# Designed miniproteins, single chains, part 8

Each design is a single chain, and the fold is of that chain. pLDDT is the mean over its residues in the fold that is shown.

## One batch from the design tools (miniprotein)

Design m263
Fold by ESMFold2-Fast:
Structure m263 (fold): chain A 69 residues (1-69)
Amino acid sequence: GAAEAAAREAYRLARELVAAGVHPLVAVAEAVKLLQAAGIPYEEAIERLVALAEAEGDDELAAAARELL
């Protein structure tokens, strides 16, 4: 659905930011802002990013997203 597509786009943004040298917590915060702008509440945005990071084996972004709960 639209929320799943937005979450995948936000995860991609977070990964691109980390690859560019941005701190994982800042990268996740920017991804959350993108999801909130799309109408997804803060807690749901974090939960969706954690699920995507875990599915990818991305322990760094999963840990950073959990820190923001």
Scores: mean pLDDT 88

Design m264
Fold by ESMFold2-Fast:
Formats: sequence, structure tokens, C-alpha cells
Structure m264 (fold): chain A 93 residues (1-93)
Amino acid sequence: TAEEVRRLAREVVRVSNEAAEKITDPEKQRKLAILSTAAALVLVGATIEPSPEAYRQAADLVEEMAKIAEEAGDTENAQRFREIASRLRELAD
């Protein structure tokens, strides 16, 4: 549903903000911000015109965010990103 997509977009932004607080590397913080913005924009587009490709694209972006969090030692937010990506892939199916 469009409401579930909006909820996932809000979760991406929320988890990204929490992960950013634990990252001390400015380059990783910048990359995380770019990825979260891209994922949110893709998901906002999907609320207007639902697309399995958009959900997969957002999932791929969120998985990259999970890798950044994991590299920073934030296993909790890395797992949260992976759960969001999994739910996005379920919407694509």
C-alpha cells in the first residue's frame, strides 16, 4: 500500500539519522546522506506510480547504507537497513 511505502521511506530517513550519529568519518556520513536522499526520492515516486523496479532500486540503495553502518561498527542499524531492504523486495514481488 502507499501508506506502507511512506512508512518505509520514513524509516529509511530515521535509521539513517541514527546511523549518522555513530559515524565519525565525514566521507561515510556524506555517502550515507546521499544514499538516504536517493532512496527516499525513489520511494516518494513509488507512492505516485508503484513500480517493482523502484522497490528493488530502493532496496539496493538501502543495502549500501547497511554496509556503511556495518563498516562503522553499527550492527544494530545495519540490521535495520537490511530488514527495510527485505520488505522493499517483498513489495517488488
Scores: mean pLDDT 86

Design m265
Fold by ESMFold2-Fast:
Structure m265 (fold): chain A 57 residues (1-57)
Amino acid sequence: VEELLEKAEEALKEGNVEEAYKLVLEAERQAMSSPELFLRHRERIAELYKKVKEALE
């Protein structure tokens, strides 16, 4: 999950919004497999998802 979020941040920083979106969704899917992982990463996932959504609009 953490590695996926790191890659998503890099993709977003490089202007590859679609790749960042895909990575954020995959990170969310992985995090949802465990309550511990979801609670740990939910804020970062939500923040990145918001940034990606803003870039797509």
Scores: mean pLDDT 76

Design m266
Fold by ESMFold2-Fast:
Structure m266 (fold): chain A 97 residues (1-97)
Amino acid sequence: SLPEPSLEDLEKAKEYFKKALEAARRGDIDTAIENLQKAADYAEKAGLYGVALLFYTGIVLARRLREQGRDDEAARFLEETAEYGIKVVEKEIEKLK
């Protein structure tokens, strides 16, 4: 079985997902990607390896959309991805309370 998730690392992941969401909503794609990367890193530290891998894959897609000049699509994708990350991490935090 996987290690039990760290509450401290889950709370940090949630903080960075929220920062990524705020950045994406204002169209700051680079800041959204940076904070999504930090959120994924904390999710991995918390033992959510599959969830972290999903977000790392999402970052690659967002960067490719940006490289193609599809900035509006990248921003919308990052918003949806960050919102999903918040929901997943909140569910895991609730299991530890």
Scores: mean pLDDT 86

Design m267
Fold by ESMFold2-Fast:
Structure m267 (fold): chain A 57 residues (1-57)
Amino acid sequence: ASPETVERVRELLREDPDISPKEIAERLGISQSTASRLIKRLEREAAEGVRNGTDPN
């Protein structure tokens, strides 16, 4: 996937954390598989920054 697509997925997740992979796929014109894969990647990268203490909310 292009870096542009990754950034768009990140922005959509920031604005609407409840957004589904299907909706992301429709908005960006990509497959649901690609959207799901990018979501997992971004979640993993975000989790790597959260190793200290509890992070509620």
Scores: mean pLDDT 72

Design m268
Fold by ESMFold2-Fast:
Structure m268 (fold): chain A 91 residues (1-91)
Amino acid sequence: MISEDTIEKAKEAGVDALQVGQETVLGESLGKAPEGVDLIIRGTKEQLDRFFDIPASEIKSGEIVGIGSDRFSVLAVIEEGDKLTVYLKAL
């Protein structure tokens, strides 16, 4: 279960956050997600540095990342221009 604090932190950091499986509707799709994704985060490296408890450069597929009290497995990281899209599975 993704906490409200995680979603609020995403807004404060300026990252785009899409909850998958909770039928959260965003105006545009963030693209094709891998199976088992619970949360998709998209932003610049600076925005992701503010959002995650670790530097954006340390966010890699197969790692576990913390956002406050929530824990996620990183399924994929896609670089597109100046932005990264991070696909997360809730633990």
Scores: mean pLDDT 71

Design m269
Fold by ESMFold2-Fast:
Order: C-alpha cells, then structure tokens, then sequence
Structure m269 (fold): chain A 69 residues (1-69)
C-alpha cells in the first residue's frame, strides 16, 4: 500500500471514529482506535517520522469532521 493510500485510510478511520464517538458506540470506538493505531504504525514504517506526523494530522482531521457530521 502506498503512503498516500495509508494516509487516506488514516483519515477515513478517523472519520469513522468521530462518528462512533458521537453515537456513543464504545465497541466501534475500541475497534476503530485499534485499526487507526495499526495504520499509524504502518505509515511510520513506510514514511518515518514525517509520515507519522501526516498520519496523525489526517486522523485528527477525519475525527473532527466525523464528530461534526
């Protein structure tokens, strides 16, 4: 998977996490948090510290937009 595909995945997982938080779905929050953590580690392995910073930014943007949706 390319760095761009992984960053898109981080955003998408963040968005779903934001929606789950807004819905009070603790099971979904736990699952999505685990998937997001794994995705951030994959991005770190491929793109180093710069990749990790971009992944965190994408996930935060997704989570904020998911919470607002």
Amino acid sequence: MSLEELLERAYRLGYELGRAIAAGDDAAVARLSAELRATVEEIRAVGGEEGKRKAVAAAQKGTNEGLAA
Scores: mean pLDDT 85

Design m270
Fold by ESMFold2-Fast:
Structure m270 (fold): chain A 74 residues (1-74)
Amino acid sequence: MAALEAAAREDFAALSPEELAALRAALARAAELPDTPEGQREALALLVEAARATGREALAAYVEREAARAVAAL
């Protein structure tokens, strides 16, 4: 667990300004979705897709894991 988080943090620190802007855009889109279980699942799916789009494997894996936990809690 901690090892994946550390690797994801390194991936995040290595993001280009363009990659960081894309992640921020995904967060803004997620925030526009309705505050329902369906909207929350869609928001998490957008964040996972945005993380995968960076090509940063550890960051994508970390976001996928945290999204799966959040979905399970809905």
Scores: mean pLDDT 80

Design m271
Fold by ESMFold2-Fast:
Structure m271 (fold): chain A 62 residues (1-62)
Amino acid sequence: MVEQMAKILRDLAEGKLSPEEAAKRLAELGASEEFVEAVKNGDLEKAQRLIVEEYLRAARAA
């Protein structure tokens, strides 16, 4: 899950995905509404912080 989200953010940063397409794929993966909104709005700083929180959640759950 989180690894797929990281790939989507990388592809967005590389210009391989539009913000709208990236937001749609993140929503399909179960990303939070806040995360999807940040990506859709092009707020990459906020999106980078939110993905770090997803990694921390995954590490604690494992």
Scores: mean pLDDT 77

Design m272
Fold by ESMFold2-Fast:
Structure m272 (fold): chain A 116 residues (1-116)
Amino acid sequence: AAMATHTAVFETPVFDAAGEPVGSLRITLTYSEDGVYTLTVQLLSADGELLAERVATARTEGEIGEIFLAALEPLREAGWTLTGLPNLTAVIEALRAGQNIEGLAAADAVWDARVA
């Protein structure tokens, strides 16, 4: 049998220092049954053009959390803001339980959570 991979996808609008919408941040976290996490963070323009992409793998929840925070640092340095972020702990728990989290409706259940 093929190894199962479980995926969570979140998208949040990005605003510049003046509060103008500049695009969106797309976050994809995958968990494979061999215990590997893959994090993809994509910055998309208002027209949907890919402006930046970061991909990293980790084997621990702590390591993936550190990578996630580091991926957001350039946006903070630019003075850009996000409406919300997924609760990474809750997302990891769902993926390890064999769930996929796809689209806004599934993401909304986790958007009230904070990055710990």
Scores: mean pLDDT 73

Design m273
Fold by ESMFold2-Fast:
Structure m273 (fold): chain A 58 residues (1-58)
Amino acid sequence: SKAAEAARLIAEAERAYAEGDYATARRLLKQAAEVMGGDPEAAVAAFERGERLTPERL
């Protein structure tokens, strides 16, 4: 269930980023990382480097 929630948040972040809403994208990525017990800032940095995120990597 946590992995499914994180996957949904990542998908919403990708959509926000595509629409130019970078603040929302960053917030959603941080929430996904928090759901998985990962590092929110590391998740944002990886995404901004063009790295594909999955729940298992948060």
Scores: mean pLDDT 85

Design m274
Fold by ESMFold2-Fast:
Structure m274 (fold): chain A 87 residues (1-87)
Amino acid sequence: MEKEIKELEEKAKEGDGKAALELGSLYLQEKKYEKAIEYYKKAVELNKDDNKLVAEALAGIATALKNLGKEEEAAEYAKKAAEYEAK
């Protein structure tokens, strides 16, 4: 796990937005919600022109925020995810 995470971190640092999305998902599975949000936001930044990937990252942020008890912020990100999914 840690070795795989480090490889994905390096790819994300080099501009690989799919690696950033994968990191967000891995941290979400580990219930490290704040780190998941960090990498999902990075995925959005790196893939601004990929509506499907942006939608997936925004949905991941919404899930993590809901688990942190930030229901209002989670609802905002879920709405944004739906808007990108429709594009």
Scores: mean pLDDT 82

Design m275
Fold by ESMFold2-Fast:
Structure m275 (fold): chain A 81 residues (1-81)
Amino acid sequence: NMSEIEKEINELIEKYKELTTKMASSSDTTPEQVQQEVNERVQRFKNAINKLREQGLDNLKKFIDQFKENDKVVNKQLESK
């Protein structure tokens, strides 16, 4: 179901933006550098998702599942100092 996949993609884009912002902020960067890096990475992420859509739903779903697992690991590491 493309509607469900689109919802998951939007959620992943938001989570990716949050994670990228946290990572950039923790690496001794200025707020301006953080914003630029986040914008560039988010755009590249959107472009990667669009390429995966062309490869088919199974590949896209696999990517989403892998990202969710990575997101859990990264968030746990960022919260546990």
Scores: mean pLDDT 70

Design m276
Fold by ESMFold2-Fast:
Structure m276 (fold): chain A 70 residues (1-70)
Amino acid sequence: PLTPEEVKELIERLKKLGLTDNQAVALAIAAREGRTLEQIEKMLEIIRKNGASKEAVDEALKVIREALER
């Protein structure tokens, strides 16, 4: 499970990609709660549909994967 410090780092990284505060927090909490990458990908599809770029969503998934693999 992600530590509180790792969750904070993940939120900051996701916000730098252009995600909103609420989107970054929701994704980081989902990762901390042990949601699967498939579930996180579905959350990213909603973010993409709401106007985020494909590049931002693809990089967000990569960042979340790196956080979970540490």
Scores: mean pLDDT 83

Design m277
Fold by ESMFold2-Fast:
Structure m277 (fold): chain A 65 residues (1-65)
Amino acid sequence: SIEESLEKERERTPAEIDRLVAEKGLTPEQAAVLRQIDEEVHEALRLMIRGIDKAIERSKEARKK
């Protein structure tokens, strides 16, 4: 599902950010901004995905009628 895919991305993104911080020598402030953006984007995507799931359900119902 789309939600399951988002959960896998959420799980991997912190590790990727940590890797970038170490590799590029990012400052604590830069690292904090990246982590905050990740959290905000994740919340927005979660709401959007729920909307998509509802649209799919509606489409399936319309085809049955």
Scores: mean pLDDT 71

Design m278
Fold by ESMFold2-Fast:
Structure m278 (fold): chain A 64 residues (1-64)
Amino acid sequence: AEAHTAEGRRLFAEGRLEEAERAYRAAVHLDPNHAEAYRNLGRVAEAQGDLAAARRLFARADEL
């Protein structure tokens, strides 16, 4: 989970949003309670303009 989250942060910083999303999704697949990965998925969705998905992902992170 930590390795996938770190990879996702690197990809997001590079503007590689689709690849960052895949890395963060891998992190939540390995640890469904990983609040930081859900928060980072929300940031990716926000950067992609999907504000509804971002809101849901941030809410999920806040529940963990």
Scores: mean pLDDT 79

Design m279
Fold by ESMFold2-Fast:
Structure m279 (fold): chain A 70 residues (1-70)
Amino acid sequence: MLSREEIIERARKNRERYAKLSEEEQKKWRKEVLEKWKEYVEENPNASQHENDQKSLEISEEELKKLEEE
């Protein structure tokens, strides 16, 4: 399990990297993360017991779909 410090450090690095990306790269990143998460949930049904995570996935998927259609 990841420690709180490790999670915070990774979040800082990811946030900094994300902020430096172009809008096109940000969309690609979001799409890739969403696809990986969806694949993970399909392979690990028990891991999707977090209702909040599942709802967040649905919201993110809907948001990403709207961005792709624009």
Scores: mean pLDDT 62

Design m280
Fold by ESMFold2-Fast:
Structure m280 (fold): chain A 64 residues (1-64)
Amino acid sequence: MAEELLKKANEYLSKGDYDTAIEYYKQAIEIEGEDNPEVQFNLARAYARKGETEKAREWYDKAA
């Protein structure tokens, strides 16, 4: 049920709880795989907001 995990991840991302958002996005990827560019882009945004520039770049590259 990756759909519910993505919904929670998006809620926490909008609240500024980037650690929790990242955790739910990672759980969704484990279930559905990492082929979703929107999830990859949102992970990159969360990492960038935390100042984790290297991880943000990795996920932006996957989304492109």
Scores: mean pLDDT 79

Design m281
Fold by ESMFold2-Fast:
Structure m281 (fold): chain A 63 residues (1-63)
Amino acid sequence: AAAEAEALIAEARRALAAGDYRTALALVHQALSLQPDSEEAAALLREVANRDPALAVEWMGEL
């Protein structure tokens, strides 16, 4: 649901600010699963990928 996606995005932003890119990536992925058209979640995913490209590659392998 939208409210659940918003909560996940907020948690992802906090994890990203803390430098916890793995947690941020997992939360963004869950948010996109609930709301695939979320521009905010997509922007966070791109930011995580730019800060930790190796983690982004691992995540893609888990699709």
Scores: mean pLDDT 75

Design m282
Fold by ESMFold2-Fast:
Structure m282 (fold): chain A 96 residues (1-96)
Amino acid sequence: KAWELIEKGVELFKKGDYEKAAEYFEKAAELLEKTDPGQAAVALILAGNSYKKLGDYDKAIEYYRKAYELASSKIEDIYIAGEARANIRKLEAEKA
């Protein structure tokens, strides 16, 4: 079920429907948060990417921070945490 939501979100993102894509990624992250926090963090990064495409940098940073917090709680998620942190830094620089 969560993978179906991610697949739908990716399809919508590729079609340029970033607002609906973000909604699907948010639902996927919520379902995965307790069972697979690594995949939940990935879904949160995808939601952040969707808000970035919409020009909503504040929401994008919020979702990247949520992804970083989940990923950084697990040592095995160092790559996901790194990606989220890099995206936060880039968007903060673009806002400043």
Scores: mean pLDDT 80

Design m283
Fold by ESMFold2-Fast:
Structure m283 (fold): chain A 80 residues (1-80)
Amino acid sequence: SLEDILGSFARETIPVVDKNLIFKGEVKLKDINNPSVKIEPGTEKIYNITSHPYALVVDDNGNKLGIYDLATNKFYPLKN
């Protein structure tokens, strides 16, 4: 589940990527369930760190699509 994934996350932020897994920035974990999540500037280095294998996937309009697990290549879609 999404809660099981986030419970293993060691950071207060999660990297944000588009549907092609291109890095876009970061969002705070406390704000991940808010409908209007603000994407903050970040570095691609955060996305490429193996200790942070989870990324929030967004569409071209910034809508949250789900969580991508980089270690397992598994996508967990958000419920409508």
Scores: mean pLDDT 65

Design m284
Fold by ESMFold2-Fast:
Structure m284 (fold): chain A 74 residues (1-74)
Amino acid sequence: MVPELTEAEKQAIIDAIVAAIREAGRPLSLDELAERLAVPRGSLSGLINALKDDPAFQERIEYDAAAGTYSLKA
């Protein structure tokens, strides 16, 4: 688990996730995001957990609990 991220690191990770979802044109699972970002699934899970309460993450990315996927907010 990542204990803390700088604001620049948060923005870079959020931008990378947004870009991956945009390029796919559909919601992506955690496994699909990990593959596209070239990071281990567990590492990505920890990063997302660290970002859950960040407004920049919450405004741009939504977790769809029904599908188990991440999507872009309209």
Scores: mean pLDDT 77

Design m285
Fold by ESMFold2-Fast:
Structure m285 (fold): chain A 84 residues (1-84)
Amino acid sequence: AAEAHLRAAIEHAREALRAAEAGDLEAAREHALEAALHVAQALPEVPAAEEALRALGEAIEALDAGGDPRPHLEEAIRAAEAAL
C-alpha cells in the first residue's frame, strides 16, 4: 500500500513537472496536489517520504505566488524515489 502510494506520487509529480515546463500551471497544481495526497497516505509507513511532502508543499506555494515550482517538483521526485 505505502509503496503503491509513493509510486503514484512520483507519477503525479512527474506529470506536474511536465505541465509546469509546458506552462500549464493549472494542470501542474492539480498533479502536485494529487502527488501530495499520495505521499501523505504513505507517511505512516515511510517517514522518509516527509521530505517529498515538504517539497510538494513548496511547489504548490510557488504556483500560488507566481514563482517557479520546477526546482521544488524535481526535489519532490528525488525525495520520493529515495524513499522507495
Scores: mean pLDDT 89

Design m286
Fold by ESMFold2-Fast:
Structure m286 (fold): chain A 62 residues (1-62)
Amino acid sequence: SGEKAAEAARRAAEAGGAAGAATASWDGMQHNDLSKEGGQRAVEAGYAGDAEAAAEAAVKGA
């Protein structure tokens, strides 16, 4: 579901800006409990307001 996660994160950022990116990052963290590296990168990208980077980090961590 990496492609769907990336698309959802991108659309969330476009709709909500930083809030959307933060939401996508949080969702990525929940799904990457088994991968601290992927979850951490998703959180960092979310705070930067970059939903594409957050989605990429989540996919790579999963």
Scores: mean pLDDT 55

Design m287
Fold by ESMFold2-Fast:
Structure m287 (fold): chain A 70 residues (1-70)
Amino acid sequence: AEEYLKKGKEYYEKGEYKEAAEYLVKAADQIPDPVIAALAYHEAAKMYEKAGEKEKAKEARQRALDLIRG
């Protein structure tokens, strides 16, 4: 998870938001805490929005909501 978070940050700093979002999703998939995983999916959704990836942003937001609802 930590390695993917680091990669996500590097791509974000380069302005490569789609790649940043993809690494945040990979990190979130490996995080056992559902609240922390939901936060990572939420951050990925924001980066997908910046990249113009509307469908992927919606999917990441839905995954975050599903984790906090049950």
Scores: mean pLDDT 81

Design m288
Fold by ESMFold2-Fast:
Structure m288 (fold): chain A 66 residues (1-66)
Amino acid sequence: MRREIEKNLEEARKLGVKDAVAYFEKALNYYDLSEEMRKQGRLEEAKLLEEQARDYYKKGVEAIKK
C-alpha cells in the first residue's frame, strides 16, 4: 500500500492536481500512523487508521481522474 500511495502522489505532482496531492499525502500519513500502532500492539487503532488511509487514497485517485 505505501508504495502505491507514493507512486500516485508522484503522478499527482506531475499533473499538478493539488487536491489529489493533498489526499495522497493524508493517505500516506494515516498509513504510517497505522503501521506505528501495529508495532505498539494497538491493532484496533491501526485498523481505523488504515481505513482512513484507504479512504483518502480513494479520494486522491478520483481527484486525479477528473
Scores: mean pLDDT 84

Design m289
Fold by ESMFold2-Fast:
Structure m289 (fold): chain A 61 residues (1-61)
Amino acid sequence: GDGARSAKQGAEMARKGEYAAAASAAYESHLVSGSPEALEAMRAGTRGDAEKAAELAEKAA
């Protein structure tokens, strides 16, 4: 759904170094989907771990 899509977009933003935008997208994904993976993707994104954020966002999709 839309939550999973937002999680993927967040991961892509993190890969680009846009960590603030990535964190915002991951948070919206968590609110929509309720996915634990989306929440962990947000945490990885806020730490600047783009690879971990991407991995977890794909699991949320």
Scores: mean pLDDT 63

Design m290
Fold by ESMFold2-Fast:
Structure m290 (fold): chain A 57 residues (1-57)
Amino acid sequence: SAAEQAFEEAVARFRKLAEEAGATEDAELRIAGLRRMSPEEALAGARAGAEMLEAAL
């Protein structure tokens, strides 16, 4: 679905930012938790995580 595709794109961005922030372990734990949620909630969570890391960099 479009939501699932958008989620994987958000996850890729989140992982890239987490690598730059030195937070890869915390990011992977969060992503694993998000995969157990609905696609819409998972997408919102992945985007929020990426935005939070971008603001911290």
Scores: mean pLDDT 82

Design m291
Fold by ESMFold2-Fast:
Formats: sequence, structure tokens, C-alpha cells
Structure m291 (fold): chain A 57 residues (1-57)
Amino acid sequence: MRPLTPEEVVAAIRELMAETGRFPTDEEIARRLGVSPEAVKRVIREAAEGDGLDLTR
């Protein structure tokens, strides 16, 4: 399993939003990237705390 980056998660979110018209679930992002939902949640959390990933605020 390759390391998951915040940039890959953000790219997957943008692609899924373009395809579905709504914010994707962690499970949808995980399926897109071939990782676990827990890995997605961890990366989002770490990015929000460290690099200010702008998801809701």
C-alpha cells in the first residue's frame, strides 16, 4: 500500500464532487484511491490540523 497524501485526498474529493454533485463520503474517497476509510479520515484530520485543509471552514 503506497503512502496516502492530502493532495491525493483533495483531488479525489474534487473529482467525486464533479461526478456526483455532492460531497463524497470517506468510503467513496477510499474506494477511489484504493485505501481504507480510516486512512482517508486520518489524512484529512492531519491535514486540517497541520496544513489548514479547507473543507468546511
Scores: mean pLDDT 72

Design m292
Fold by ESMFold2-Fast:
Structure m292 (fold): chain A 70 residues (1-70)
Amino acid sequence: SEEEFLKKVEEINELMTKAQEANVDQEKLKELADKVFEIVRKYLENPEEKEEYLEELEKVKEEVEKLIKE
């Protein structure tokens, strides 16, 4: 659902905020933020491909969590 997609984006945004506070690699964090924006653009254009975009968001979430732990 759209609600599921939005919830995943919110989770990533919360992690992004924590990463900024933890003073992680800002260039890498910006790359990941740009990826989220691109995924959101694609979802708005083709919402039927939601499962594929959810998988891409999960990958970004894993990358942000990795940055926080480094």
Scores: mean pLDDT 80

Design m293
Fold by ESMFold2-Fast:
Structure m293 (fold): chain A 64 residues (1-64)
Amino acid sequence: SLEEKIKALEEELKREKELLKELEEEYKKDPENYIIAASLAVTKGAVDFLERRIEKLKKELAEK
């Protein structure tokens, strides 16, 4: 169902946000570390994508 898809994406978003927080803390300790900087950028992109996807699906559910 659409509701189950939203729930799965929300759980994925929660995991990505936890990773983002950890990477931001590591980046603050070593801002010249290219690997951490690259991982941070990728994870920020994943969070943005998931938030937009969830918003779109919630809107579809509400308009039904």
Scores: mean pLDDT 85

Design m294
Fold by ESMFold2-Fast:
Structure m294 (fold): chain A 84 residues (1-84)
Amino acid sequence: MSAEDKALLDSEATFQAAVDRLSAADQARVAALLRELATSSDVAKKRALADEILALLEREVAPSPEERAKIQYFLDFVINAQNA
């Protein structure tokens, strides 16, 4: 496994663990935002949706700076994968 693959898996796991700490309603909200992010063709809108997901996680679960960096890395990967 490459260092990049490991970083992506660690980032996805960190994101999922943060989402799992949310209420069912907030988990549904994150799922809706991720779906909209995946279906949008507007990079600025994708970034705004990713920022909204991050803000929700910061407000409700208060991730550490290290966890936040991993969550950001995962969201950036999702945005970039849709533009490749």
Scores: mean pLDDT 81

Design m295
Fold by ESMFold2-Fast:
Structure m295 (fold): chain A 74 residues (1-74)
Amino acid sequence: MREEAERIVEEAEEIKRRALEALKKGDILAAIGEMLRLIGLLFEARLKVPDDEETIKKLEELIKELLKAMKEAE
């Protein structure tokens, strides 16, 4: 459980970084791809660590931040 939660959070942070980089470069398709990956990771977390509220909340926060950034990039 701990290893899985830790890897999920690390992967989510990396996905967010890549998505924000793509948005700064104007690569909206790449940013969308990263967001879809992050959403998929949230579903994985709900299956693998459903009682880990911190991990789930962290992923939800990352998704919200990315959605806000994408909205502003329109």
Scores: mean pLDDT 79

Design m296
Fold by ESMFold2-Fast:
Structure m296 (fold): chain A 58 residues (1-58)
Amino acid sequence: SLAEAARLEREGLLAAGEGRYEEAARLFKQSADLLAEVLGPDHPRVRRAREAAERLAA
């Protein structure tokens, strides 16, 4: 759901702020997957979440 995706994004931001980059990347990836189910894989919000996950996993 969109609400669950938003929760995961908030948790990902908190984890990144605390230096937990691997956990943050996982949370953003999970959010992107949920957003893709609702909005479609090409939606800008999905792309943003995927890009965040990739940056944090680097």
Scores: mean pLDDT 84

Design m297
Fold by ESMFold2-Fast:
Structure m297 (fold): chain A 66 residues (1-66)
Amino acid sequence: AAEEVAERILASLESLGYDDDEFVSTARVLVNAGHLDVARALADVLEKKGRTETAQRIRDIVDEAE
C-alpha cells in the first residue's frame, strides 16, 4: 500500500544520507508522476518521525496538485 511504499522510499533515502530537502524533492517527483497517495503517506511517515516542517512542506505540494 502507499504507506509501505513511502516507508521504503524514506528508509532508502535515509540509508543514502539524504536530507529533508531531498525528501521534499522526492515528494515533488511523486506528485508530478501522479502518485499523490504515496506523497501524502511520505508526509505522514515524516510527521510520525518528528520531521513536522518537512511533512508540512510535502502536504502543501500535494494539496496544491489535487
Scores: mean pLDDT 83

Design m298
Fold by ESMFold2-Fast:
Structure m298 (fold): chain A 62 residues (1-62)
Amino acid sequence: EIDKVLEESGKKVRELIDQGLAEAEALKAAGNYAEASAVLSKYLTQASQISLDGLKKVKALL
C-alpha cells in the first residue's frame, strides 16, 4: 500500500516535470527565457505539493 502510494506520486511528479521541461525547452527555443523559468518554477511547486501529499498519505497508512 505504501509502495503503491509512493509509486503513483512518483509517476505524477515525473509526468509534471517532463511536461514542464518540454514547455520550458520550447520557450527557450523561442527566446522566452523569463517565461521558461516561470513555467519550470510552477511545475516544480506542483511536483513538491504532490510529493508532500504522498508523504502525508504514507504517514496515514502507518
Scores: mean pLDDT 77

Design m299
Fold by ESMFold2-Fast:
Structure m299 (fold): chain A 108 residues (1-108)
Amino acid sequence: SEEDELLAFLDALENGDSEKAVRLLKTPKLREVAEIFTEALEEMYRILRDPSLTLEEVEQRLNEIKEKTLAKLRELGVSDEVIDKVSQLLNKKREELLAEYERRRAAA
């Protein structure tokens, strides 16, 4: 099913299997989900690189990116299971980026 293919794509991304993830981008909907997810990651990295933001502002903006991303996926009609998986991956990335922010501030 398309849902199984979306979940397989997200699994490949979580495991760092870029070759498998690219091979799974065979439908317009899969490519659109991939684009939305990639745009979210790029926005999150832009927030991390902004030296003017406080920790509170970083946390707020990362949460706003997540909410916007999940809303776009709901509009595409992806299943709740896919939404939950994307939410988990974005939360994991948020935790990684906040740890990186703290490391950069400790080094400054």
Scores: mean pLDDT 81

Design m300
Fold by ESMFold2-Fast:
Structure m300 (fold): chain A 76 residues (1-76)
Amino acid sequence: PVEVEPEVLETLERVQRLLEEGRPVEAAILAGEELLRRGVDPVVVAEELVEAGELEAARRLLERVGLPEEERERIL
């Protein structure tokens, strides 16, 4: 079990609210940004988003991180 900081808990509550409001793309982007901030590999985060069917969120995350087009095409 990893100790979760209060800021991370607040972000998770926001993600849950966005999902309940029917905004899964924005929820996925917010979750992805929080994972990146905690040092999770952006490729792993993007692959998780693709598996969840959130292709637009995965694409935006990879562009935000500055991955080359060739690497983005390999993941997406």
Scores: mean pLDDT 71

